# Designs tried in a protein design run: designed miniproteins, single chains, continued (3). Part 6

Each design is a single chain, and the fold is of that chain. pLDDT is the mean over its residues in the fold that is shown.

## One batch from the design tools (miniprotein)

Design m8186
Fold by ESMFold2-Fast:
Structure m8186 (fold): chain A 60 residues (1-60)
Amino acid sequence: SERRAAALLTAAGIAIAAGDDELAVELLLKAHEAGAPEEEILKLASRLSEEAQARLREAL
């Protein structure tokens, strides 16, 4: 669902802004499952710590 993907991307962005990398990774993975564009996921992921980016890449 495009609306679900968009909501999860928005939630991931808020988690990133709050410094909650663990929650942000979970939300980005859920957004991917919901059909979020890979480009949008990678744009948000670039704002994560290097460690969180590595975890996300391994789980995609």
Scores: mean pLDDT 85

Design m8187
Fold by ESMFold2-Fast:
Structure m8187 (fold): chain A 110 residues (1-110)
Amino acid sequence: SLAEKIKEKFNDKEKKALADLFDLNEDGKITKEEIREMLESILSGDVNDPIYLKFQKKLVEVSKKYGVDLVLALREIFELADKNKDGTLDEEELEEAVEALYEFLKPYMK
């Protein structure tokens, strides 16, 4: 599964950093809807989107906190999810990425 591929790609420090990054509300809980909204914001690159701006700020903060390259980690996740290799995620690939990230992050939720 995509979740297993992601799990095997990253060490425990990177996994904890990714969980912290995807917890944008810092409430210790991540929903599939929150993952979807965040992935859509990242893919849009809309600098007027508050979620995109908050995500970029948190990406820098969490990368520094854990001493990991989260820009590279996200690129690897998107490459694994992009099955047709068109440089973006279609609706089916996005849904698979949401499900995979939710299962991947579930053990790290508070």
Scores: mean pLDDT 77

Design m8188
Fold by ESMFold2-Fast:
Structure m8188 (fold): chain A 86 residues (1-86)
Amino acid sequence: SIEKINRLIGLILRAIGLELDAELLIKQGKYEEALEKYKEALEEYKEALKLAKELGDEELAKRIEKEIEKLEKKIEEVEKEIEKKK
């Protein structure tokens, strides 16, 4: 459906924007704020993955799954940096 495709594109673009915001916050040493942005990006990607699977786009779904895995690793690294500062 065209509505699902438009929503999927919007979710991916929002997730990318949130990741870029998080990377800028990390450069500023604002790890807790960066963590919130990465977690928001993760939720956008998870919703995008669900829509990609519903649309039967297996190649896109696989690409989104790889982005989710990379983002989960980034979240873990930011959480470790926060713990080091306590």
Scores: mean pLDDT 89

Design m8190
Fold by ESMFold2-Fast:
Structure m8190 (fold): chain A 66 residues (1-66)
Amino acid sequence: MELREKGIEALKKGDIETAAELAGELAARGDNEGVREVTEEANRLGLGKEAIDKIEKAAVLALIKG
C-alpha cells in the first residue's frame, strides 16, 4: 500500500512524527501488516524504544478512533 512506503521513507529520513502518523493511518485502514512493517523497519534501523513506542501508540489511537 502507498502509506507503507511513505511511513518507511519517513523513518529513513528520521521523521518519527510523520512515521507515527502514517502508522496510525495504516491501522485506521485495517492494514495491520503495514503497521507491523513500519515498526519492523524502525527496529531494523536501530531506532530507540522512544521512536517505536510513538509509532505503536499512534496505531493504537487510530484503532480506537475506528
Scores: mean pLDDT 79

Design m8192
Fold by ESMFold2-Fast:
Structure m8192 (fold): chain A 80 residues (1-80)
Amino acid sequence: MLTEEEKKEYEEVDAWMREKVAELKANIDQLSEEEILAKFQEIRDEIRKRVKNGKAGAILMARLLADLTEILVEKERRKA
């Protein structure tokens, strides 16, 4: 189980990540694919920096990759 500090950090990073992903989705037409990839790299690096628990970090990374895939598919759909 996570410590109370690790749980708080996980919840804060989870909320922050969800907000950043929502911002990317809202600006999908204004951002290039390269810019989207760069933003996801920044989110990934922040998760790695802030989340010390490996399992919690892995869960956030898995969700981030799923969100990235969804955004890239939607970006390509709008381009076609």
Scores: mean pLDDT 80

Design m8193
Fold by ESMFold2-Fast:
Structure m8193 (fold): chain A 109 residues (1-109)
Amino acid sequence: SELEEKARELIKKAEELIEKAEEALKEGKIEEALELLGKALELLEEALKLAKEAKNKELLEKVKELAERAKELGLEILKKAETKEQILRAIGLTLRAIGIIEEAERLLK
């Protein structure tokens, strides 16, 4: 379906953004890592909505897997955060990732 195809494209783009964010963090580019993670989470939130409408468990599992990776990245950014603003942004992004995980888990039951 068109919903499933769009969800797959969003998932692929989110994975690419997470990989870039992980690389940026390894290079000490905290601001870039935060921006890339934020964009990835927006795509995962849209992909979750489409996977829910499509009732596609495979896509829900892929969204959950990337959201778990995004949560881990948010926590790693938090460990390296140098300013109060960076700390708060990292917390916010980590909580958004947790929200995606919880909704995906609810839908997989």
Scores: mean pLDDT 92

Design m8194
Fold by ESMFold2-Fast:
Structure m8194 (fold): chain A 56 residues (1-56)
Amino acid sequence: SAAELRAYADELRARAAELREQAAKEKDPVRKQILEGVAALLEGMAAWLERKAEEL
């Protein structure tokens, strides 16, 4: 359902926010880049899920 897709999108965004907070505190540039990269992927997936919810 559209409601389920939006709920998953919200959960992915919450996880992305947590990773961005970890990245802000990370001292190692490689680990920081990985955390930011994963956060961006989760945000992209959330946007895709919201688009799919609009199609239902």
Scores: mean pLDDT 89

Design m8195
Fold by ESMFold2-Fast:
Structure m8195 (fold): chain A 65 residues (1-65)
Amino acid sequence: MEEVEKLLEEAREKLKDASEEVKEKLERTIQGARELSKVMPERSVLALTKKELEELLKEAEKQKK
């Protein structure tokens, strides 16, 4: 699950200055990805995590404007 962890760290870095709401959603996404990693193939976890992080990044970009 190194690719998932790397993706999570990159998202945390990109969202470090985001609102508390977005940071809370990010932490829930991180926790969810780690829990899914126990029961799902890495490929599936990576795809779902990328989708969730893409939405969080879009939400953060709207808040920066």
Scores: mean pLDDT 77

Design m8196
Fold by ESMFold2-Fast:
Structure m8196 (fold): chain A 95 residues (1-95)
Amino acid sequence: SEGGRAYAVTEKIAEEMIKKAEEEAKKYEEIKPIAEKYKKELEKLKEEAEKAYKEALENPEKAEEMSKKAVEIAKKAIELKKKFEKEIEELKKKL
């Protein structure tokens, strides 16, 4: 069930980051463009993760391959979170 855990991690990160992006955008007009960019990328990763998870359930012979893909997507979500947090900090220093 590594694929299932990886999907859960991606979903949690996406939801937390989308919420943070919306809250930060409400405080700073200058953050809105960056918040929208990261929301779009997170929604895409969440969709990819869900598709991989669904395919693993529908095709057990692909479970290992889809599990690996789900783990890679989770790693990308974690990297995207770090980039988003860094870009927001850099923007706030200029405000």
Scores: mean pLDDT 82

Design m8197
Fold by ESMFold2-Fast:
Structure m8197 (fold): chain A 78 residues (1-78)
Amino acid sequence: VRSSAEATKEKIIKLIDDGKYEEAAARLEGLADSSPDPEASKYYRKAAKYAKKGDGEKAKKYLEKGTKLDIKAVEEQL
């Protein structure tokens, strides 16, 4: 069972791969606002900043870091 954060991550990766950086950045900011982990929120905001710059590789890197922390936080709440 994938977390909702992982499902959202897959959608954002697809947007970045399609060159839709503005939409990817908006979704990353949404993840940051809804994340239970403040460190994950920092990574999502950093990913959004790089997506706005058109740096898909760095955006994906920070998205991965944020999602990893989010999954761990959810597992600790269960």
Scores: mean pLDDT 77

Design m8198
Fold by ESMFold2-Fast:
Structure m8198 (fold): chain A 75 residues (1-75)
Amino acid sequence: MKEIVEEFNKLLAELQARAQEMLAAGVPLDDIERELIRYAIPKLRELAEKAKKAGDEELAEHLEGLIRELEARAA
């Protein structure tokens, strides 16, 4: 449980750092969003699978919902 939350927070920090670097490089916001979504989805899937294995159905459902929302936004 604590490990999954720590990995999620680390992912958020990585996404923020990547966004700042891309903005500084002059990358358009739409391109930044697409790249960050593509980077985040596989990592979020790993966290959702870990949550399911740990028996945390609420966390797994929340992460799967977030993945579906991001996939819809990227399409």
Scores: mean pLDDT 81

Design m8199
Fold by ESMFold2-Fast:
Structure m8199 (fold): chain A 87 residues (1-87)
Amino acid sequence: MKPVNSAEKTADLAARALQAAGAPEAYVIGAESDKGLGTVVARSPELAEEIREKIKKGEEVSLDTAEVSGTIPKNPKEIAERRVPAA
């Protein structure tokens, strides 16, 4: 098994918190960079894909909306994703 990195830990923690709160289906993206950790929560697979594309382009993600919230720094070294199923 691959070792769990900080991006995976932050994504897992956020996903677990959302699931415990009975949140609707969500997509959690965690990231690790030299500037620290980032986490973004997206409420649809389409929004999650848009965030993946921005990360691949080396863009910073910083959003605070009901549909997408959180921050991912530019050019993260590690990325991890978690899916929260509908409660």
Scores: mean pLDDT 76

Design m8200
Fold by ESMFold2-Fast:
Structure m8200 (fold): chain A 82 residues (1-82)
Amino acid sequence: DEFIEELKEETKNLSKEEQIEILEMRLLLYKSVADSTAFLIEKARKNGKLTDEQIAALEAERKHLEELIKKLEEEIEKLKKE
C-alpha cells in the first residue's frame, strides 16, 4: 500500500524520466505476475490439487496485484503531468 511511496522515496535522487522508467518496469512486472497468477488459479480449480483456502489466498494475491497495477498507473500519469 505504501510500497509505491517507498519506491518514489528510494528513486527521488533520479531524474523524472528515470523515475517513470522504473515505475513502468514495475508495472510490466506486476501485469506479468497477475497473468501468471490467474493462469495458476484456473489450472488449480480444474485439477483439484489445491484446497479452497489455498485458492482463496491466490485470489487475494491477484487482487493485491491488481490494486498495485492501478496505483502504479496513477503515479506514472501524475509524474508525467509534473
Scores: mean pLDDT 79

Design m8202
Fold by ESMFold2-Fast:
Structure m8202 (fold): chain A 74 residues (1-74)
Amino acid sequence: MTEALLEALARAEEDVERLLASDLPLEVKIAGLRYGLPVLRQLLAQTDDPAVRARAEALIARIEAAIARLEAEL
């Protein structure tokens, strides 16, 4: 249901922000972000709601950009 998916997406967004703001090693942050990508893609497979899809796609793009940036810092 859309409401449950929006709640899951909001928690994923908060988790990504917390991970990026943490003092964890770069390698741990990259691993955590990479782990999240398949989960978000699975969430997208469960919905045809354009608003949920757009928000999830934006988060995926942000995670991919963050991984590229952090890998460049290694």
Scores: mean pLDDT 82

Design m8203
Fold by ESMFold2-Fast:
Structure m8203 (fold): chain A 85 residues (1-85)
Amino acid sequence: GSMEDKELVEKLEKRVEEVLKEARKLVEQGKYEEAIFLLEVELGMLRIQLGVAKLQGNEDLAKELEKLIERVEKEIERIREKKKK
């Protein structure tokens, strides 16, 4: 239900924040490819969960997952741009 979805979203938000923090540490160490790979793994897991939410007709969960996906995609793009410079 809505409360279970809230708890799942909170756990996923915390996981995404931890992965973003770890990726940023890798970037500071010059490990751009490792940082991108870490974020792409997280992105893959979020996309699978989004697919499941859409198949179940859970529009509220799908919207929250799309926001988390956008955050990870933007960080990957930012790191790719920084790697080129």
Scores: mean pLDDT 87

Design m8204
Fold by ESMFold2-Fast:
Structure m8204 (fold): chain A 98 residues (1-98)
Amino acid sequence: MSKEELEREVKAALGRMQFAVAKLVIKKTGKADKEVVDLVVRGVELLVEAGYVEEAVELVREFAELAGLSEEATKELVEAVRAGDVEKVREILEKAVE
């Protein structure tokens, strides 16, 4: 394994961990707050940088279902994740949890 492959795998693992923590907080508290948004945004950033874009899409869809986001908001999130537009992902999530 090259150093670049190892760094990519570490980023992917950290991104998955961000989503796992976000899901745990929602399941325990019933609430998606600003801290949960930060976790999801960081998870997307790490997975997209690692090249696991479709995995990030799947994890965002699972999060959206747990957080009670609309189908429209979920579609916009998926499109933003596939575009690698992390700032747009943040904007959509912040608006949806307000």
Scores: mean pLDDT 86

Design m8205
Fold by ESMFold2-Fast:
Structure m8205 (fold): chain A 67 residues (1-67)
Amino acid sequence: KERELAREAVQLAKLSPKSRELALKMIDEGKSVEEVIEALRKIDPNDALAFELAYAVVSAIERNRAR
């Protein structure tokens, strides 16, 4: 589900340690992907973009497997 995909996106995105720690904490707290992206954008806009793109890739792969 979305939480699992979000965790995979964190692994794929190669985020800085600070961004990775915050993203994983928020995901574990049940925050939405949009909330995680917004929080990361306040730390590092490049990390936020990397996470957003990684989530899009992971979601696309999952959709292809679910067909």
Scores: mean pLDDT 81

Design m8206
Fold by ESMFold2-Fast:
Structure m8206 (fold): chain A 72 residues (1-72)
Amino acid sequence: MIKELEKKLEEAKSIGLREAIRLALELAFKEGLTKEQLEEALKKLEESIKKNGEVTEEQKLFLEVVKERLEE
């Protein structure tokens, strides 16, 4: 699930990071990713990032965009 998102994100990176994340999410939803699956994975990722103290700009934008999509 999340690995599929990462792959699509890689493909879209050339158009800008935030936009690439949005596109990756939309493509994943088109392929059958559910909001519920994303919500659970997002929680796990947030907890891992918070514990490790290692957060990249990519991870920050990813979390922001994913949260925005899930809250609609």
Scores: mean pLDDT 70

Design m8207
Fold by ESMFold2-Fast:
Structure m8207 (fold): chain A 82 residues (1-82)
Amino acid sequence: EAEELYKKGLEALEAGNYEEAVEYFKKAAELDPSYVEALLAALQALIKLGRTKEYQEALAKAVEAKAEGNDEEAAEIAKKAI
């Protein structure tokens, strides 16, 4: 279920439907709050919608936490920004 919503989000993103992509990624993360990839994708889609500054900072921090092996912290940072 969460993976299916994530896939639909990626398809919407590829089509340039950024608002729809955000909705799918948020739904995927709601079903699986630890789904870091869905949360990061939502932030990237929000940046493309032009809400750049807030989401770029959140994305950078979440990516850093994930790189340190802290997926739980990365998910929390991304959720708080969305």
Scores: mean pLDDT 79

Design m8208
Fold by ESMFold2-Fast:
Structure m8208 (fold): chain A 70 residues (1-70)
Amino acid sequence: KKEEYKEKAIELSRRAARHAAEGRTDEMVRLANELKKVIDEAKKEFGEETAKEIQELASRVFAEELNRLV
């Protein structure tokens, strides 16, 4: 379902932001790569528009969580 991809993107973005805030860049990059796979799968299943929506959501969640932590 589309919502499952959104939930995964939010979870990965929050985890990546927490690792980034603590200086764990390698872990953050690993989570970013997992997020890319989620977005790529969403693009295959739901199309470009939905993938872009999920990518934008992930970026906002990452920024908001990082700003909250620093």
Scores: mean pLDDT 82

Design m8210
Fold by ESMFold2-Fast:
Structure m8210 (fold): chain A 74 residues (1-74)
Amino acid sequence: GAAAAEAAARAAERAAEEAKRYGEQGDGSMTVQYANEAEKAAARAAASGDEAAARRGGLFPHIAGMYAKQALAQ
């Protein structure tokens, strides 16, 4: 339902925020883990068929992935 799709989009956002936090601390392994969680959450939002939730959730894997790449480069 729409509530589950929205919860998945919010989970992707939270995972991206955690990826940023761990990336700023130089913890590349945790940053990668949260980037993967953001991808899984965004995939659940997309699979729901709720276009608004899919659009909101879809940004966060890209953001989290950028933090993971930066943390691994440091």
Scores: mean pLDDT 81

Design m8211
Fold by ESMFold2-Fast:
Structure m8211 (fold): chain A 79 residues (1-79)
Amino acid sequence: SAEELLEEARRLIEEAERLIAEGRYEEALELALEARRLALEAVKLGEGKLLLRAIGETIRAIGLAIEASLKLGKPMPKT
Protein backbone atom coordinates (compact mmCIF):
# COMPACT_ATOMS: atom_id res chain seq x y z
CA SER A 1 0.00 0.00 0.00
CA ALA A 2 1.00 3.66 -0.26
CA GLU A 3 1.17 3.82 3.55
CA GLU A 4 3.60 0.86 3.72
CA LEU A 5 5.80 2.34 0.95
CA LEU A 6 5.90 5.70 2.78
CA GLU A 7 6.79 4.06 6.12
CA GLU A 8 9.73 2.23 4.47
CA ALA A 9 10.81 5.40 2.60
CA ARG A 10 10.76 7.40 5.86
CA ARG A 11 12.89 4.77 7.62
CA LEU A 12 15.45 4.81 4.78
CA ILE A 13 15.51 8.64 4.77
CA GLU A 14 16.23 8.71 8.52
CA GLU A 15 19.02 6.11 8.06
CA ALA A 16 20.49 8.08 5.12
CA GLU A 17 20.54 11.29 7.22
CA ARG A 18 22.41 9.43 9.98
CA LEU A 19 24.92 8.00 7.47
CA ILE A 20 25.57 11.49 6.01
CA ALA A 21 26.23 12.79 9.55
CA GLU A 22 28.75 9.91 9.97
CA GLY A 23 30.48 10.72 6.64
CA ARG A 24 29.31 7.41 5.09
CA TYR A 25 28.23 9.02 1.82
CA GLU A 26 28.24 5.97 -0.50
CA GLU A 27 25.89 4.05 1.84
CA ALA A 28 23.76 7.18 2.35
CA LEU A 29 23.40 7.59 -1.44
CA GLU A 30 22.22 3.97 -1.85
CA LEU A 31 19.56 4.38 0.86
CA ALA A 32 18.44 7.80 -0.44
CA LEU A 33 17.97 6.40 -3.97
CA GLU A 34 15.95 3.43 -2.60
CA ALA A 35 13.82 5.85 -0.51
CA ARG A 36 13.20 7.95 -3.66
CA ARG A 37 12.08 4.80 -5.53
CA LEU A 38 9.61 3.83 -2.77
CA ALA A 39 8.26 7.39 -2.39
CA LEU A 40 7.73 7.67 -6.18
CA GLU A 41 5.76 4.39 -6.12
CA ALA A 42 3.66 5.86 -3.28
CA VAL A 43 3.02 9.00 -5.40
CA LYS A 44 1.47 6.74 -8.09
CA LEU A 45 -0.82 5.03 -5.51
CA GLY A 46 -1.56 7.86 -3.08
CA GLU A 47 -4.51 10.26 -2.92
CA GLY A 48 -5.14 13.41 -0.87
CA LYS A 49 -2.91 13.71 2.21
CA LEU A 50 -0.99 10.52 1.33
CA LEU A 51 -0.11 11.99 -2.10
CA LEU A 52 1.19 15.20 -0.47
CA ARG A 53 3.23 13.13 2.01
CA ALA A 54 4.62 10.99 -0.84
CA ILE A 55 5.68 14.12 -2.76
CA GLY A 56 7.35 15.52 0.39
CA GLU A 57 9.29 12.30 1.06
CA THR A 58 10.33 12.13 -2.63
CA ILE A 59 11.75 15.68 -2.45
CA ARG A 60 13.55 14.87 0.83
CA ALA A 61 15.07 11.68 -0.61
CA ILE A 62 16.23 13.54 -3.76
CA GLY A 63 17.85 16.22 -1.58
CA LEU A 64 19.79 13.60 0.42
CA ALA A 65 20.88 11.82 -2.78
CA ILE A 66 22.16 15.12 -4.22
CA GLU A 67 24.04 15.94 -0.98
CA ALA A 68 25.66 12.47 -0.85
CA SER A 69 26.55 12.60 -4.58
CA LEU A 70 28.19 16.02 -4.21
CA LYS A 71 30.21 14.80 -1.19
CA LEU A 72 31.40 11.84 -3.30
CA GLY A 73 32.17 14.01 -6.36
CA LYS A 74 29.64 12.03 -8.43
CA PRO A 75 27.06 13.37 -10.95
CA MET A 76 23.71 14.36 -9.46
CA PRO A 77 21.08 11.57 -9.68
CA LYS A 78 18.04 11.89 -11.95
CA THR A 79 14.83 13.14 -10.32
Scores: mean pLDDT 83

Design m8212
Fold by ESMFold2-Fast:
Structure m8212 (fold): chain A 67 residues (1-67)
Amino acid sequence: AEEEVRQRRIDAMRRWLELARKAAESTPEEQAKLVPELQAIVDFLSGLTPEEVARLSAEAERRLAAE
């Protein structure tokens, strides 16, 4: 339950970081295709405190670096 929710939030943050990095290297046309998925992730993570978002972001980047 709590672990499953935390894992889904970490996975969502990892996906957001991957898409954000891809968008930085993409054309405006390609970036437009990524906006709906980025917005969906933001909406999914809405209601979290800035501290919770910061912890999830740090954990997501740590896991990406370990792969």
Scores: mean pLDDT 77

Design m8213
Fold by ESMFold2-Fast:
Structure m8213 (fold): chain A 113 residues (1-113)
Amino acid sequence: SEKEKIQAEVDRLEAEARKLLEEFSKNMDKDKQKTLEWARKLVEILRRLLEIAKSAYEKGLLTPEMARRLLRVASEALVEIDKAAKKYPEFQPLRDEVARILRELQELAQKYF
């Protein structure tokens, strides 16, 4: 079903985002170039998750649990990228983009209140 396809895609992208967050945290002070590349990949995954959330909302398929999971991963990503942006200005544009994605996810979640 469409709902099962959305759930499977969210599960896969969330798992990928969490792996990138672990690599980001471990390598932040060891290899800035690779850490920046992983941060860009993480932002692309978060953009994809936001598009899935918007599409699911329009179809009446976005669940409170799904919204909560997306908010959690975006919030965790913001914390880690914000730490990087405070040490290295080159991460600031990525931090701002993650903050924007989190805000849009929060706005979607509020529509279920």
Scores: mean pLDDT 86

Design m8214
Fold by ESMFold2-Fast:
Structure m8214 (fold): chain A 54 residues (1-54)
Amino acid sequence: MEITLEQKLRIARAAVELAERYGPENVTLEDIAKRAGVSVEEVERVLSGEIPVP
């Protein structure tokens, strides 16, 4: 699903930005979700799954 790749990029970018500002250990899944405009469940699925796509 193309939308999954788009969301993955948004989540990754949000994570990088937050890690740069607050330090990676201070960044929570909820912070990433809020920044990327997705749910915490979505972030957790992307980070936990990280399965190869076609």
Scores: mean pLDDT 70

Design m8215
Fold by ESMFold2-Fast:
Structure m8215 (fold): chain A 68 residues (1-68)
Amino acid sequence: GLSKEEFLKKLEERIKKALELAKTNLVIAQVAIHELERLLKEHSDDPEIVELLKKAIEELKKIAEELK
C-alpha cells in the first residue's frame, strides 16, 4: 500500500489536475466533487486528509458555481 506521505502527494497532484480540468467543463467539476466527497467518507478518521479534501471540494464548488 501507499505510505500516508505518498498518498497525500498523489492526492495533491490529482486535486491540482482536477481543478485545472474543472475550469473548462461543469461535468468534470461535478464528477471531481463527487469523487473527492467519496474519498472524504473513506478517510474521515484522518484529519490531515479530511482538511485537504474539504479545501479542494470547496474550490471545486466555487468553480462549478461560476460555470453555471
Scores: mean pLDDT 82

Design m8216
Fold by ESMFold2-Fast:
Structure m8216 (fold): chain A 60 residues (1-60)
Amino acid sequence: MELIEKAKEAIEKGDYVKAAVYLSEIAQRDPSKWEEASRAAYAAINGDKEKAIEELEKLV
């Protein structure tokens, strides 16, 4: 899914605002992914890139 790759790229670049936008879009398109998307966003906001990517990979 293109949004997952964009979220991952934003996290790697440290653009956590953009990452949060993409993660929100993923959750809105598929509510079943809300929990993983929320955990990824929380990790990104806390600067934990490894945890953010780990949670994001669960969305594929």
Scores: mean pLDDT 77

Design m8217
Fold by ESMFold2-Fast:
Structure m8217 (fold): chain A 80 residues (1-80)
Amino acid sequence: HMSEEDLWAEVLLALGDIYLHLAKKSYEKGNFEEAIELYQKAIDLYREAIERATSPDLRKQAEEGLKEAEEFLEKVKKEI
């Protein structure tokens, strides 16, 4: 049984991972303002995934992504 909530959580998790990847690329290029916006988007997506996930595994993956995104956001804020 795959709930609709878990299916949406998977989509949100995947989008969060994409935005996290884009944020890291922007950071590497020195585009710190863009990196901040992309990290904030990733954080929002991971939080939504956590809220929707009924699967412990999906929730754990989203929590790990959220932690990484928050850590990188704090790092990039030091550049501006």
Scores: mean pLDDT 86

Design m8218
Fold by ESMFold2-Fast:
Structure m8218 (fold): chain A 61 residues (1-61)
Amino acid sequence: MVGDIYEALKDIPAPIPEWLALKKGQKVEVLEELNDDWVRARNLETGEEGWVPKSYLKKIG
């Protein structure tokens, strides 16, 4: 759900600017859901935004 807080389960590279690079344990806020597989999120530590696979995230809030 938009506004939910998730934690990255693993390091995630961003091979293109539209993807969100994350390190394991970093927290993100969901800004938009494209479908059940992809979300647009903001890294709460860096402020960067991008697309990330939902399967790499664990809901914590």
Scores: mean pLDDT 78

Design m8219
Fold by ESMFold2-Fast:
Structure m8219 (fold): chain A 56 residues (1-56)
Amino acid sequence: TEEERKKILELIAEILRAIGDKLELERKENPDEAKLKELDKQIEELRKELEEIEKE
């Protein structure tokens, strides 16, 4: 549906933003390991939401 397509695009955009945040953090001399793990978890959760929608 149109609603599903819009939600998919929103999830992709959020995943890309989280990846960007992670890459910026990794560029720092002493990256916060806890934040990196949090971003990894966030990306994984968003990926699962995307898979759930595609399964419908």
Scores: mean pLDDT 79

Design m8220
Fold by ESMFold2-Fast:
Structure m8220 (fold): chain A 55 residues (1-55)
Amino acid sequence: SMFDTLLAGAKELYDSLLKAGIPEDEALEHIREVLKRMGVDDETIDAIIAAVKAA
């Protein structure tokens, strides 16, 4: 699904940012901004951020 594709990409980006030394809160905000620029709706963004945090 589109959600699964976005979530997979968000997880890969999150892992990359953490490995680069970016704090968790800043990494999550960066992912939020990327999804927003892609035109993803706020409800879907919130669901993806929650799923990334749970993983």
Scores: mean pLDDT 86

Design m8221
Fold by ESMFold2-Fast:
Structure m8221 (fold): chain A 95 residues (1-95)
Amino acid sequence: SLVDEAIKVLEEAIEKLRPINPDLAEWLETFLKAVREIKADPSLTEEEKLARVKQILDAVISKLEEARKTATPEQQAVLDEVIGKLREVKEKIDA
């Protein structure tokens, strides 16, 4: 599912960001938890789950874009890879 793809990309993002920006990685852990709770919620339809996950992905992408502005070139390369993967999942949800 696209929710499972979002979880996987967020997990990979946290792993890659932890050595370069541990505070940002801890912030992302909160959003990963939120996506897992959305996945597990039996009161939500699949469409409602995707809408909520999309909002989380938008917030995460915006935060990473802000972090990129003050990052070193080496950190920007990691952020660009992570942002690209998050945008890819979001585009699949938007389709």
Scores: mean pLDDT 87

Design m8222
Fold by ESMFold2-Fast:
Structure m8222 (fold): chain A 68 residues (1-68)
Amino acid sequence: SAEEIVKELIKKLDPEYKLSKEELEELVRRLEEDIEAWSRGFRVPREVAKPLAVTSLEIDLEAEIKKK
């Protein structure tokens, strides 16, 4: 699920970070919106778009964490 992916990404990038429910919901929404946007933009199934969206989110989150 998108929630599991988000939790795994945060644990990988910052295992000590205590993700709030609101932050989790926002990141899940962001991932779901990116999957839909990549799927529609490239005209590929959501299952093909999903790894692209996950990689994009990981890069963005890693950059955000490094600035803190």
Scores: mean pLDDT 79

